# Designed miniproteins, single chains, continued (2): the designs that were tried, part 3

Each design is a single chain, and the fold is of that chain. pLDDT is the mean over its residues in the fold that is shown.

## One batch from the design tools (miniprotein)

Design m4071
Fold by ESMFold2-Fast:
Structure m4071 (fold): chain A 99 residues (1-99)
Amino acid sequence: SDADRLTVQGAVYYMQGRYDDSIRYYQQALSIDPNNWQAQINLGRSLYQQGRYDDGIRYVDRALSIGGPDDPRGQYVRGQILQGQGRTDQAQQYFNRSS
């Protein structure tokens, strides 16, 4: 689908360190499929790389509400964002749930 192609291209840009392009492609994928929890986690990861922690949290929390609160990838990305914010004790709780 168009949403799948956009999500794949977003991941390619992420792997290249091109986070602005990655974010744009994931946002386009979500405009087609708003409940794509994988694209929401990946968008949160790209936002984390840019230091956009509050935006990243919003997308990861939405993904966890759709894909399940125990999703290991979502838990891990949530922990990374908390660690970036200096919320180390809370980050450790999420990392523990990602294993």
Scores: mean pLDDT 87

Design m4072
Fold by ESMFold2-Fast:
Structure m4072 (fold): chain A 65 residues (1-65)
Amino acid sequence: TMEEEVRRWADKFLGRTLSDAQFRQVALALGRHIADLQRRGVSQREIAEMLGMTQSQVSYLLSLL
């Protein structure tokens, strides 16, 4: 699932396995950061490239908001 893909990305990026609560906090914080970048005029494509993520992963994080 997309959640599993984003969780694996987060675990790799942070160098550790996150608990469900920790993952929720990280995913929501990242989603809010992405939403802020969009408000500043950055496209989903550009955000994905900046963060080293796929556009589908960025869309998933925005869907949590």
Scores: mean pLDDT 83

Design m4073
Fold by ESMFold2-Fast:
Structure m4073 (fold): chain A 57 residues (1-57)
Amino acid sequence: SIEELNTKLSSLKISDSTRNELLSIYENSLNDPSQAYLTETAVYLMAIGEEVDNKLV
């Protein structure tokens, strides 16, 4: 669920704007069958990538 994803993303060192954008991507994917590959796990992995980039920059 979006609440579970938000809880997971809140544990990462990413900005609130990045977290909100990722949550929006996931929520929009639920209304578009062509984007069904954007699972909660896939969006979480994207967020981990953003956390790593934030630590390197």
Scores: mean pLDDT 73

Design m4074
Fold by ESMFold2-Fast:
Structure m4074 (fold): chain A 85 residues (1-85)
Amino acid sequence: KPTEPEIIVNAVKEAKELLKTKSIEEVIDYLKKNYSDDVVISVTIQIYLEGDEEVQKELEDYFNVEAKTRGEGASKLGVEMGKRL
């Protein structure tokens, strides 16, 4: 069961709004300042899975990840974020 699912849902909504005017780097920095590392990872993966092709590419480029499927990309993003957080 996801820990604190309401916090994750609200953080995803907030991050999606920020992405309209902010870069991926600025959004991740905002999340790191306001949420725990586990929440930042979960929110970023959910934005990647629910995002359009542009958001997926921006996250893959930012974390230097290349993936053939969304599932592979989500797994690789989790590993790269764990190294940086």
Scores: mean pLDDT 78

Design m4075
Fold by ESMFold2-Fast:
Structure m4075 (fold): chain A 54 residues (1-54)
Amino acid sequence: ELLELRKEPSPDSEVLGVYPQSDLYSLGTVEVDGKTWWKVVTPDGVTGYVLVEK
């Protein structure tokens, strides 16, 4: 699936790009408002956050 990479772990944050899930490398997780956000890096070297439902 395609995931929106955001600058901050918030649904209101700027979208940096859309990437296939398989292309994203997990750096860790943060939880905001009971939702889990993956901190990831893209193959292009862009770091950001994607929302993952529990």
Scores: mean pLDDT 76

Design m4076
Fold by ESMFold2-Fast:
Structure m4076 (fold): chain A 71 residues (1-71)
Amino acid sequence: SSAMKKKEELQKKIEQADKLIEAAQQQRDKYEELKRKGVDPEKNQKMAELYLEQIKKAEEERKRLEEELAK
């Protein structure tokens, strides 16, 4: 039962990571669009880069969780 609960917790965390990645991708796309339109390009580039960093961290965490789930 403890092993099953651990797998359920890992699955829930993977789902949360997927939602964070999707939300961060939408925000990144928004800031990249604003930059392309010439709206405060320096600020919008920095925001897009921050969301790219969040995506990368969430993808790394998702991979770790998937590896834990697979063993």
Scores: mean pLDDT 87

Design m4077
Fold by ESMFold2-Fast:
Structure m4077 (fold): chain A 78 residues (1-78)
Amino acid sequence: MLKEEAREIAKEYLEKAKKLAKEMSSKDVGIKEVLKDVAEVIRYIGLAIEAEIRVERDYVTEELLEKLRRGEAVSLPL
C-alpha cells in the first residue's frame, strides 16, 4: 500500500541524513563543505517529515511517492 511505501521512503531519507551527519563529524573539512553537508541533512530530514505528514493525513499518491523518490517533495526550507 502507498502509505507503507511512503514510510519506507521516509526511513531511507532519515538513514541518509544519519550517514551524512556521521561523515561530517568524522572529517576535517572547511566551513563551506560543512554548510553544504548541513543543507543536505536538512533536506533529507525535510523529505522524511513530508512523507510522514502525508501518511498521517491519510493522503499518499503515486505522484507524491515519485516526487519523494526524486527528492522534490520538501516542506522544510533551508
Scores: mean pLDDT 71

Design m4078
Fold by ESMFold2-Fast:
Structure m4078 (fold): chain A 104 residues (1-104)
Amino acid sequence: SAMQEALTEEVRRLADETARLTNQADELVAQAKALAKQDIKEAQKKVEEAKRLTEQAEETARRTLELGNQSTSSRSAQLASAAAVLAVGSAVDVELAEKLIKKK
């Protein structure tokens, strides 16, 4: 049905957005770790931006799960699960980076 096709497309879009946000957050965390000994204030700003991106990723992952549960597609369920794993992993990495940078 057109409604199920629209749901599948939206789940894919939100899963892709979650991956984009988590990839951007992970890159900022890597940059922050590299800067931690050279410019602690810039490193802290990058971690704060990464934290904002992981919060956005958690929201898109949550929406992906909500729509995935309405879809009859096993692929939508797989995309929703993958998005949730990415969002949680990225949030943990940001928390660890924040603790590491504050200690230095």
Scores: mean pLDDT 85

Design m4079
Fold by ESMFold2-Fast:
Structure m4079 (fold): chain A 58 residues (1-58)
Amino acid sequence: GEDEQNALAMTLGVKAAIAEGGKDTGMVVGRMHQRAAEEAGNELAAKAAREQIDKAES
């Protein structure tokens, strides 16, 4: 569905930000995406962004 497509887009967006700008840039982008998803009520997208942030920290 649309929420699952948005969750995939968030995952790919954070990974791209890490690849282009490094870990710190990816973390900032991931947090922004998580907040936007939470405000929109899209739990799957918020979870996807958070999982990529957690992976970047490890």
Scores: mean pLDDT 76

Design m4080
Fold by ESMFold2-Fast:
Structure m4080 (fold): chain A 72 residues (1-72)
Amino acid sequence: SLRELLDADGSGVVTDAGFEALKEAIEKGELTPAQREALLAVADPDGNGEITDEGLEAFRERNRGKPVDQAV
């Protein structure tokens, strides 16, 4: 799930390690359709159906240090 990618270090919070794992999965095209849809809901403020670097950074800054379940 998207939660599992963000919790890659097992901490239960949004960390740099979890965010890097998410970015790598996006770059490699390893996201499932369900993971991509969940990410678009939280990181696509423009509603254009694209995951942008700006949207990802805004998501990271808003949620860094918060529980992963609250970020997704």
Scores: mean pLDDT 74

Design m4081
Fold by ESMFold2-Fast:
Structure m4081 (fold): chain A 75 residues (1-75)
Amino acid sequence: MALQEELERVLERARKIAQEAGEKGNSQALRLALEAIRHVRKGFELLKAGDVEAAQEHLREAERYAREAEELVKK
C-alpha cells in the first residue's frame, strides 16, 4: 500500500519535471525524467507481480533520476 503510493507520487513528480524540461528545451533533464517514469512503470509491474523487493529497487532508481532531472530543470 505505502509502496504503491510512493510510486504514484514519484510518477506525478517525474511527469511534471518532464513537462517543465520540455517547455525549457532542457533535453538532458527531459531524458532523466523519462528514465524516472520508466523505473516507476517497472516498479508497478513488479509490485503487481508480488515482487516487492524489486519494486522498491525501481522506486529508489526512479527517485534518483527524478532528483537529478529536477536539479537540472531548476537551473
Scores: mean pLDDT 86

Design m4082
Fold by ESMFold2-Fast:
Structure m4082 (fold): chain A 96 residues (1-96)
Amino acid sequence: SMKETMKKVILSLLDEAVKLYKEGKTEARKAIENAIVSLAIIDPELAKEVAKKYGFEEAYEKGLQLRKSAPTDEEIRKLAFEYIAEATRELVKAKK
């Protein structure tokens, strides 16, 4: 499904962003934040665990609030996609 594909993309972006952040690439922090926001929109339970593990609880709370503002599955997917796109842009910046 689209949701499952998005989740796989988010987790891949998160893994790469965390690696760069640990290597001192400061812009990777924004990629992690946006990836966690998108994960919280799609899968709040998993996002809570991930946010706690990496210390990004504020990103989780932001994503949860955005999820609550979206009354349909279509709007939830659209919001998550916007944050996946932002995470991707920030990850590309962090690699430079």
Scores: mean pLDDT 86

Design m4083
Fold by ESMFold2-Fast:
Structure m4083 (fold): chain A 69 residues (1-69)
Amino acid sequence: MLDELAEKLGEAVRKGREDPSKREEYRELAEEYHRKMREEMRESLERIMPEVDEGVELIKEAVDKLAER
């Protein structure tokens, strides 16, 4: 899913260079990509550490780092 969103974003950026009127659409795609990236990272950590409370803290740290990037 993330790679498919990344490909969509890449295509949108390519089109944006050709047609600036599409830039607002790319901003929305970038936000969606960011949201999905954080969500998938959270789910991945929960999947491998479902029985550990410390896993929740690691998920928070990972999400914060992704939002920072």
Scores: mean pLDDT 64

Design m4084
Fold by ESMFold2-Fast:
Structure m4084 (fold): chain A 86 residues (1-86)
Amino acid sequence: MNEKILELLERVIERVEEDMARHGESFRLEVALGLLRMTLALIKKYGGDISLAISALRVLLEAAREEGREDLAAFVEKVIAELESL
């Protein structure tokens, strides 16, 4: 379980960095990305928490929607659904 949570969070972090590199920096996305990086570090140190991961991803999803990053938002929605199915 922990390995899959970490893999999915790392994949989302990479996707956000790629999106910002391609479509421009965003303060809101940077804040959400910071929360995700902190969440990843906590899960690595203390073990997996699906609820914590989903909460951080929902913050990112809202940021992506607010910034009009539709492809990123769709990707984050898929990751949330995958975590909820675990």
Scores: mean pLDDT 84

Design m4085
Fold by ESMFold2-Fast:
Structure m4085 (fold): chain A 79 residues (1-79)
Amino acid sequence: MEEKIKELEEQAKEAREKALEAYKQGNYELYQLYLDLSMAYSALATAIKKGASEEVLQQLQQEAEDLRRQVDELEAKLA
């Protein structure tokens, strides 16, 4: 469990760093998506730490996966 929390916190950190890079490049849409993704990973990590219900964890996991997909799709269009 602690291992999964650490992984999510690292993913949140990476998303924040990529948000800053997008901001510096003037891509404010990608910046906002990466900020939202960072917040989603942080929320999921916190929910796990607090022992949230399986239903809440599934909802937060789905939200993070949806945001990850949106980021990946936007990055693919920019490449």
Scores: mean pLDDT 85

Design m4086
Fold by ESMFold2-Fast:
Structure m4086 (fold): chain A 86 residues (1-86)
Amino acid sequence: MEVSEEEMMERIIKYLMAAHKKKKSAEEITEEEAEKAYKETSLEEKKEILEEYIKLLKESDDNSPSLKKLLEYLEKEKKKIEEELK
């Protein structure tokens, strides 16, 4: 019933990938669209999207704890994809 921090971060990552692919705001993405886009996105494309968001967050002046946590989860997801691509 309660969503864990890990589950929330996984959802955010899926929404960000769908938003990037559809050139829309994450707020305009439905849960079904996020899940579908995430499943249909290749590992190579997922890595490229994650690298773009990681760069944007690192260049941001926002030092909020939530953005720092999101950055850490994005970097972990990218590393998992890099290992899978080997």
Scores: mean pLDDT 75

Design m4087
Fold by ESMFold2-Fast:
Structure m4087 (fold): chain A 79 residues (1-79)
Amino acid sequence: SLELTEEDIKQALVEIAIAVAKLAMERGDYQEAADFLEKVLKKLNSKHPDALRTLAEIYEKAGDQEKAEKYRKEAEKVS
């Protein structure tokens, strides 16, 4: 049988969400990428460090240096 824990499932969902957000970011859809990934993290109550670093990169590319710095600091706290 498939013996995945709830944490394993959450981890996989966050990793998929990061991949989707990166595709949106490559298309220049920075706000959509950020909104999507933020919603997934909130829904799963997750502070995944790679997701937080990805949000920092998205906001930096969008020109939002304040939010980029916020997510960089949050990623450092959970790494």
Scores: mean pLDDT 85

Design m4088
Fold by ESMFold2-Fast:
Structure m4088 (fold): chain A 90 residues (1-90)
Amino acid sequence: KKLKEEALEVETRSSVLAIYGAVTLKYTEDEEAKRIAEELLRTAAEAADLAKKAIELADTDPEKAKELLERAKELLERAEELKKELKEKL
């Protein structure tokens, strides 16, 4: 239950960051900002996907679910860093 709750939080936060990256990529004309937004979108989308897989496996394979969640958390942290860089470029 706790693992699923944490994975859902990571999935939600990552999905919001992916949307932020996608919106910025669509509306920015700055080439450097476009590159950062593209990496943000990709990284955040991967984090969200891994968190969803962790939720799916939580009851069947809790050890693998935990590994996927830890990887998703690392990618979420990277995505948060990319968002900060992007804000500084805009």
Scores: mean pLDDT 86

Design m4089
Fold by ESMFold2-Fast:
Structure m4089 (fold): chain A 94 residues (1-94)
Amino acid sequence: DAALRAELAEAFLRAVERAVAALEAGADPEVVASMLLMSVAILIQIAERRLEDPAPVVAALREGADRVVEALLAGDAEAAREAAEETRRRLVAL
């Protein structure tokens, strides 16, 4: 379902935007990364339950989350936003 993939993509982008805002406000990078991973786990659960073929969406979310977490732990807000936008585009293109 293209509509559900678009909603998951937007939810992922919003989760990363919240994480970056928290990081820029001086929050602990490990805490911020943990909160992002919790949000991504919920998105993966939705994909697994509702999509007929969830595997490509789950792979894109996991790979995107790994790159965003790496950027957040490095304190690199720009890299985190870039990884989020690439993940959003991949999800919509599936």
Scores: mean pLDDT 88

Design m4090
Fold by ESMFold2-Fast:
Parts: structure tokens; C-alpha cells; sequence
Structure m4090 (fold): chain A 86 residues (1-86)
């Protein structure tokens, strides 16, 4: 799952480099879906095992939801920049 998330983000970067605003949004949404799936399915246990200081599963999920919102916002800005540059 972590590898899938990394590949989805790499696809988002490649779409941006190719000037494809629609692909940026599509690949970033894929990364968001994978991030939330990870957080809801064992991500807290994984983070704790990796030595990350996370106070609770609820706070870990809240952090993941915030990261997902930030990722979507970043993708929208990248897509808008590409559309403006056309």
C-alpha cells in the first residue's frame, strides 16, 4: 500500500511535467484514496511500529484526513497553474 501511494504520487508529478492538468487531478485523487485506505486499515499500527509518535488512532486518522485535504488542494493549484499557462 505504501508503495502504491508512492507510485500514485510519482504519476501525479509526471502528469504535471507533461502539462496534463486533468491527469494531475486524477492521479492525486488516486493518491488521496490510497492514503485514506492506508490510514483506515492498519496505518496507525504501522506508524507506531516505525517509531512515529502518534498519540491515538483517532488523531492519526485526523492527521491523515488533513493530509488528504492538503494533497487535494495542492493538486488543484498545480492543475490551475497548468491551465493558466496554456
Amino acid sequence: LAEELERAWEATVRAYEAGDAEAVLREAERAVELLLEFARNGGFEYARAEGLEVPSEEEFLALAERAAEDLRAMAERLAEALRAAA
Scores: mean pLDDT 79

Design m4091
Fold by ESMFold2-Fast:
Structure m4091 (fold): chain A 64 residues (1-64)
Amino acid sequence: SLEELAEKMAAVLLSEAGLEAKGELLRQMADFIKEMLEAGKSMAEIKEKGKELIEKYKRTGKLL
């Protein structure tokens, strides 16, 4: 499902950034990725925007 794909992609992106892929952070990233997939965004655009959100989280403590 798109939900399973989004959660897997979220976990990979968070782990590659050195963050724990669990709890609220994983849920928020997976929800974001699912919305982008449903909107027909490319894998490249989703990864780019996901990395931007992670960078924001590392600076502010907030993903969204």
Scores: mean pLDDT 86

Design m4092
Fold by ESMFold2-Fast:
Structure m4092 (fold): chain A 87 residues (1-87)
Amino acid sequence: LEEEVKEELRRLGFSEEVIEKILKAPSLEEAKEILEEEFRRRRERLEEELKRKGIVPSATEVAAAALREIGDLLDAERLVEEYFKKK
């Protein structure tokens, strides 16, 4: 389960330091807060990249990206919850 959580977070582009921070958080609530903050930073970075390159995504592309991000966050949260339940 720990390895599954680590692999999922690596797939999402999180650094080893962030992954360790999430897994070693003193509570599930704090782990979720770290996870949500990293997803927020990932979104902000992607928005800045698009603006810098002058790319204006369509409403459909924005909606699809948002749904995928929400799905990724929910999947990561479930794995983190399972990990903390086995602590």
Scores: mean pLDDT 75

Design m4093
Fold by ESMFold2-Fast:
Structure m4093 (fold): chain A 92 residues (1-92)
Amino acid sequence: KEEALKKMEEAAKKIVEEASKYLSEELVERLLEGAIGIARATVESLEKGRIAAENTKLLVQAASKDEEARKVAEEAIERTLKESEKIYEEAK
């Protein structure tokens, strides 16, 4: 599943890059780390991917008091999870 992980990590990086226009540098770094973590967890199992996504949401909630920035980050987390789950299903 090395190819699946690479596709998930590339998708995660692209999603975070698109979101970065609306986020501080600190929040972008935390979001990127979390998004890569979601990819790495999802390649192991869908359940681990979902847990990683929830943990990443908690991290962005703690990192930012800006409600709009948190909303953008949470949307990026959801997009990363959905894309990773799609790649996981295709790799079966």
Scores: mean pLDDT 82

Design m4094
Fold by ESMFold2-Fast:
Structure m4094 (fold): chain A 62 residues (1-62)
Amino acid sequence: STPTLLERLRALLESARPVVPQSVLDRLGKEIEKKWAEKDYDGLSEVVREFRELVGRGLAER
């Protein structure tokens, strides 16, 4: 079956483990679950934007 949006977002966090600290990924995961439960889709978009910026910085530090 097709993964849910929440499952896809969790998979993206796991894929970033080599470049983003686990404590930051844990925080982002909690924020995603909170925003999803609150149906705060604008807040979800902001968390995804922060995630992309963190991945970019992690890659640049290599």
Scores: mean pLDDT 78

Design m4095
Fold by ESMFold2-Fast:
Structure m4095 (fold): chain A 65 residues (1-65)
Amino acid sequence: KRELVEKMTEEMKKRLEEAGLSDVHVDVAVEGDKFIPVAYSKDPEKQKKAQEIAEEVVKEVLEEA
């Protein structure tokens, strides 16, 4: 579980930087076998975009596992 969360976090940071969203904070919550990304930003548009990116990263990492 830790290794998957770390992989998700690193990939999210990279994609957020590429999208100009490096100032957005994203956490991955683990509930049982579910990984739930949550993006935090004062700007609702940045928050939505970061949330979309985080959800894509979680899906891709789980498909590779």
Scores: mean pLDDT 77

Design m4096
Fold by ESMFold2-Fast:
Structure m4096 (fold): chain A 64 residues (1-64)
Amino acid sequence: PLVRVTVTGSGGAITSKGEILKKGESVTGELLGIRTLPDGEVLVTTDKGTILFDPRHATVEVLS
């Protein structure tokens, strides 16, 4: 499914390319996988790359 990861808080999100997403920024891509790491951070893998974030500071929405 197509998903959008949006940063909603000050914690930000980090992409597999080392880019930092700031509050209000988003990445959209085809969902390939999702994992919760031992510290509670979430790793979302899409066809556009991987996004790492704190779920208190970002949302994942299914678009299709």
Scores: mean pLDDT 82

Design m4097
Fold by ESMFold2-Fast:
Structure m4097 (fold): chain A 87 residues (1-87)
Amino acid sequence: MTPEPPKEEQIERIKEQKEKDLEQIKKEGLEPIYVELVELTAQAYLALVEGKKEEALKLTEEALEKAKELGLIDEEEAQRILDSVRA
């Protein structure tokens, strides 16, 4: 198995992914709610890396609610993602 990178490297990767997602949103001219979704998702991943499971779960719930409003996921998919964060 590939060894887990240290927390600092995981944080760097989350920041890089956030930057890429935000740049894609700007290029496509998407609505501000997509920016909010990307920021909430990045914050949730950061909380997970730091072991703040309750905080990560709350941020994930908010991100999934935004994703449902955009029609990107359904309620069943949102529940599966939440269950994954809890595990």
Scores: mean pLDDT 77

Design m4098
Fold by ESMFold2-Fast:
Structure m4098 (fold): chain A 72 residues (1-72)
Amino acid sequence: LEENILKAAAELAKKLGPPTEEQKEIAKETLDLEYPEVMNKIIDKYSPSLSHEEVQKIIAQTLAARLEIKKE
C-alpha cells in the first residue's frame, strides 16, 4: 500500500511540478503521522476553499515531499 501511494504521488508530482514550500512544511510537520492522518490534515485545511481535484493534487505533492524527506 505505501509503495503504491508513494509511486502515485511521484507520478502526479512530475505532472504538477515540485512541491511548494508550504507543502514541504506540512510534510515536515507530519513526518511522525501515518498517511491517513496526513491526508485528513490536508483535507481539513484546504477542502473548505479548494475543489476536490485540487485537494487531491496537494495531497499527492505533499506525500512526494514526505517521501523525499524520509529517504534521507
Scores: mean pLDDT 69

Design m4099
Fold by ESMFold2-Fast:
Structure m4099 (fold): chain A 75 residues (1-75)
Amino acid sequence: ATVTPAHAVAARVRFLLEAGDALSHLSEEEFEQVLAEIAGRHLSDAALAAAIARLQSARSVEEALAIIRGTPEAA
């Protein structure tokens, strides 16, 4: 079965965040806030990759959310 772009994006973000230790210091609720912000934005694969690279430097949920909100959405 084919997955929707939103499902693929959410699964990829969760995998990369868990594997990359970028946000491993966040609580479950804070991690869900970041994931919800990403899922609420229609990000292309390229935009998602760029956002994840920037998230490697995020030290708090506020910084992570700012990075995501600063990422351009797909038209």
Scores: mean pLDDT 65

Design m4100
Fold by ESMFold2-Fast:
Structure m4100 (fold): chain A 100 residues (1-100)
Amino acid sequence: EEKKKKLEEYIKKADEHYSRGLAHEVQARGALAEDPERGKELARRHYTEAAQHFDEAIKYYEKAIELAKDNPELSEILQKKADFYREMAERARAEAEALG
């Protein structure tokens, strides 16, 4: 029961960080849409923040996977979600790097 509560807590924290990362990506795209030249510094900062939030989401999912080791089916689902979040983090970092 305690293990299940901790697992749910880690998943919730991961999803919260993922949502914050997405919000920063929206703000980055908004800055570039309003002014591609003047908005690039602000967009770079937002993509950097997005990557950091996605990295935190991955860390919480890794903790959840560790707790789910005795459930292979759940572990596989959580691993796929963590892999997706890694792709999101790498994309956000690449966007920030492209802006200088």
Scores: mean pLDDT 88

Design m4101
Fold by ESMFold2-Fast:
Structure m4101 (fold): chain A 83 residues (1-83)
Amino acid sequence: SAIKKAIERLEKEMKEGSLEDVYETLKEISKEFKELGDNVLSDTFEQAAKRIEEIMNSDLSDIEKEQKVNLILSLVISGLRSR
């Protein structure tokens, strides 16, 4: 399913990718759900991407940025698994 593929992509980027890779992946997933007609999921991923962009542009330490991004992704994945 599209949801399962989105979760797998996000879990991969959490382990292997940069914060920029996570941001780009969330934007791509948002677009994919928009094309599928799932506006709620599209908006969820768009808002997650905006929050990550905000964190990347903040004056937080690299460790704090990674921790906040991991928390956001964990919440998104948890929400997807509850559907």
Scores: mean pLDDT 84

Design m4102
Fold by ESMFold2-Fast:
Structure m4102 (fold): chain A 81 residues (1-81)
Amino acid sequence: MSLEEARELVEEYAKSLGKKTLTGAELKELLVEQGFSERAAQLAVDFSGLTDDDEISVEEAARILYSALAHKEVFEALAEE
């Protein structure tokens, strides 16, 4: 996935929710949809400095999603500990 593809995915997800931004909790749900376990998705959001209630722009959410997908195996390994 490219960063541009991640941005489009996040933008469509936000629009499906009737929003222009995402919370950390909504980004976590998107990560789970992309194949993350719930715990790995939570760790990826936490490592990005977000709480479940933090509102972020589509651009920031896309960067976090792109980075998390590139490091999926690391977050899954941490989720097992």
Scores: mean pLDDT 82

Design m4103
Fold by ESMFold2-Fast:
Parts: structure tokens; C-alpha cells; sequence
Structure m4103 (fold): chain A 82 residues (1-82)
């Protein structure tokens, strides 16, 4: 439904802003947000689980100040997911 998709777009936008605020390059955060919406639109639960895992791992690394490692985790998820 349109409302549910709008909610996911807003979540992706907020995630992008949060990642940038924590030091992730804007280009990587933007690509990751785009990938998240594309995967949501695909309905592929396996790809969604992979993205959620990448977010959890990246957020953990960012809390430790490991911005470069967190960025790499996000870039790997983007490359693995169409």
C-alpha cells in the first residue's frame, strides 16, 4: 500500500541522515537508503534480512567510532544486493 511504502521511504531517509551524522560518507548513506527502498519494493525477505544485518553491524561499529569499517559493511551490502 502507498502509506506503508511512504513510511519505509521516511525510515530510509532518517537512516541516511543518521549515518551521515555519525560520519558515513553521504554518497554511501544515500546509495544504502536507495538499496533499502529497492529491496522493500522487491518483497525479497532474504535481501531485507541481509540489509537489516548490515545496519545492525554498521551501527555497532559506528558506536565504537569505527566509521571506515561501518562504511565498508554498508558498501559490501550494496554490492551484494542489486
Amino acid sequence: MEEKRKEEIERAKRLKELLVAKGVPASVAERFGKTLIDVFDSGDSKKMARLVGAIIEAMSLLEEGRVEEATRVLEEAIRELE
Scores: mean pLDDT 81

Design m4104
Fold by ESMFold2-Fast:
Structure m4104 (fold): chain A 72 residues (1-72)
Amino acid sequence: GAPALPALPEEQREAAREAAETLIEAFDLPRSRLGHLERALEWLIARRGDLRAVELSDLDPALRGRPLSELP
């Protein structure tokens, strides 16, 4: 699994949560994936400093080849 992530600011955690909810709705993913996507987004935000630098393939291999910014 991913290494333990230091606590992110609440605003960045909320952004990760909203992005995870959007991915579940846009790609019709099971809601059970929400916690995984949220943690993955938090890790990527901490690593990249910007949610726009995240690709969908970094979150889930089934979503590869698409940047997060292409979501409606």
Scores: mean pLDDT 63

Design m4105
Fold by ESMFold2-Fast:
Order: structure tokens, then sequence, then C-alpha cells
Structure m4105 (fold): chain A 79 residues (1-79)
């Protein structure tokens, strides 16, 4: 039964690992734009979670998943 603080810490750790991974796959120009989008979505998700706004949290999570799909397509197109 993880606390909200534990979930937030895990989310931040996942984002850090993902930034490192993306930095190895994408040119600096595209990497910066993608990471900016991911950071903006993460900030919105964390704000919604802290506010207890479940609807906004779910909507933001859906956008994170859509961005993930976009990242996969960008990696596919780069190789």
Amino acid sequence: EPSIDELLAATEAHLAAYRDYLASLLPAEKRDAVLAQLNALAARFLAALRAGDWDSMQATNAEILALGKQIVELIRQAQ
C-alpha cells in the first residue's frame, strides 16, 4: 500500500530513467521538445493527484500514454 509520496517518488524516478533512454535515441533538437512535453504532462498529473482531481488525473494519464505512442513512432521513423 504505497503512499502518495512513494508513488510521486517512483514517478519521478521513472521520468529520469526515460529521459536518459530518450537522450540515447533522439537527436538533441527532437529530444528537448519531447522531454518538454513529458515534463509538462508529468507536472499536470502530479498537480491533479495532489488536488484529488481524479478526472483530470485520468485525462492527463491518457495524454501521457498518447505521447508514449508518439515517441515510439518517432523512434521507428528515426531508424
Scores: mean pLDDT 73

Design m4106
Fold by ESMFold2-Fast:
Structure m4106 (fold): chain A 69 residues (1-69)
Amino acid sequence: SEEEIERIALKVAQLLVRLGVIDKVPKTIEELRDALEKAGLTVEQAVDLAVRYGIITEEEAKELREALK
């Protein structure tokens, strides 16, 4: 669902702020895409980092990758 994808994206965004990769938690998925592009990160890199830190599962990662294509 859209709400589930937003929840997964929020977890990833919170990690990226904590790591100093992005300056603030984006309010929308579009803002997240823009923040990743400005930081020089691909969606795949951001998602893989969140899996590595145990923030999201590989199943959640697959859903987010498909939604952000």
Scores: mean pLDDT 81

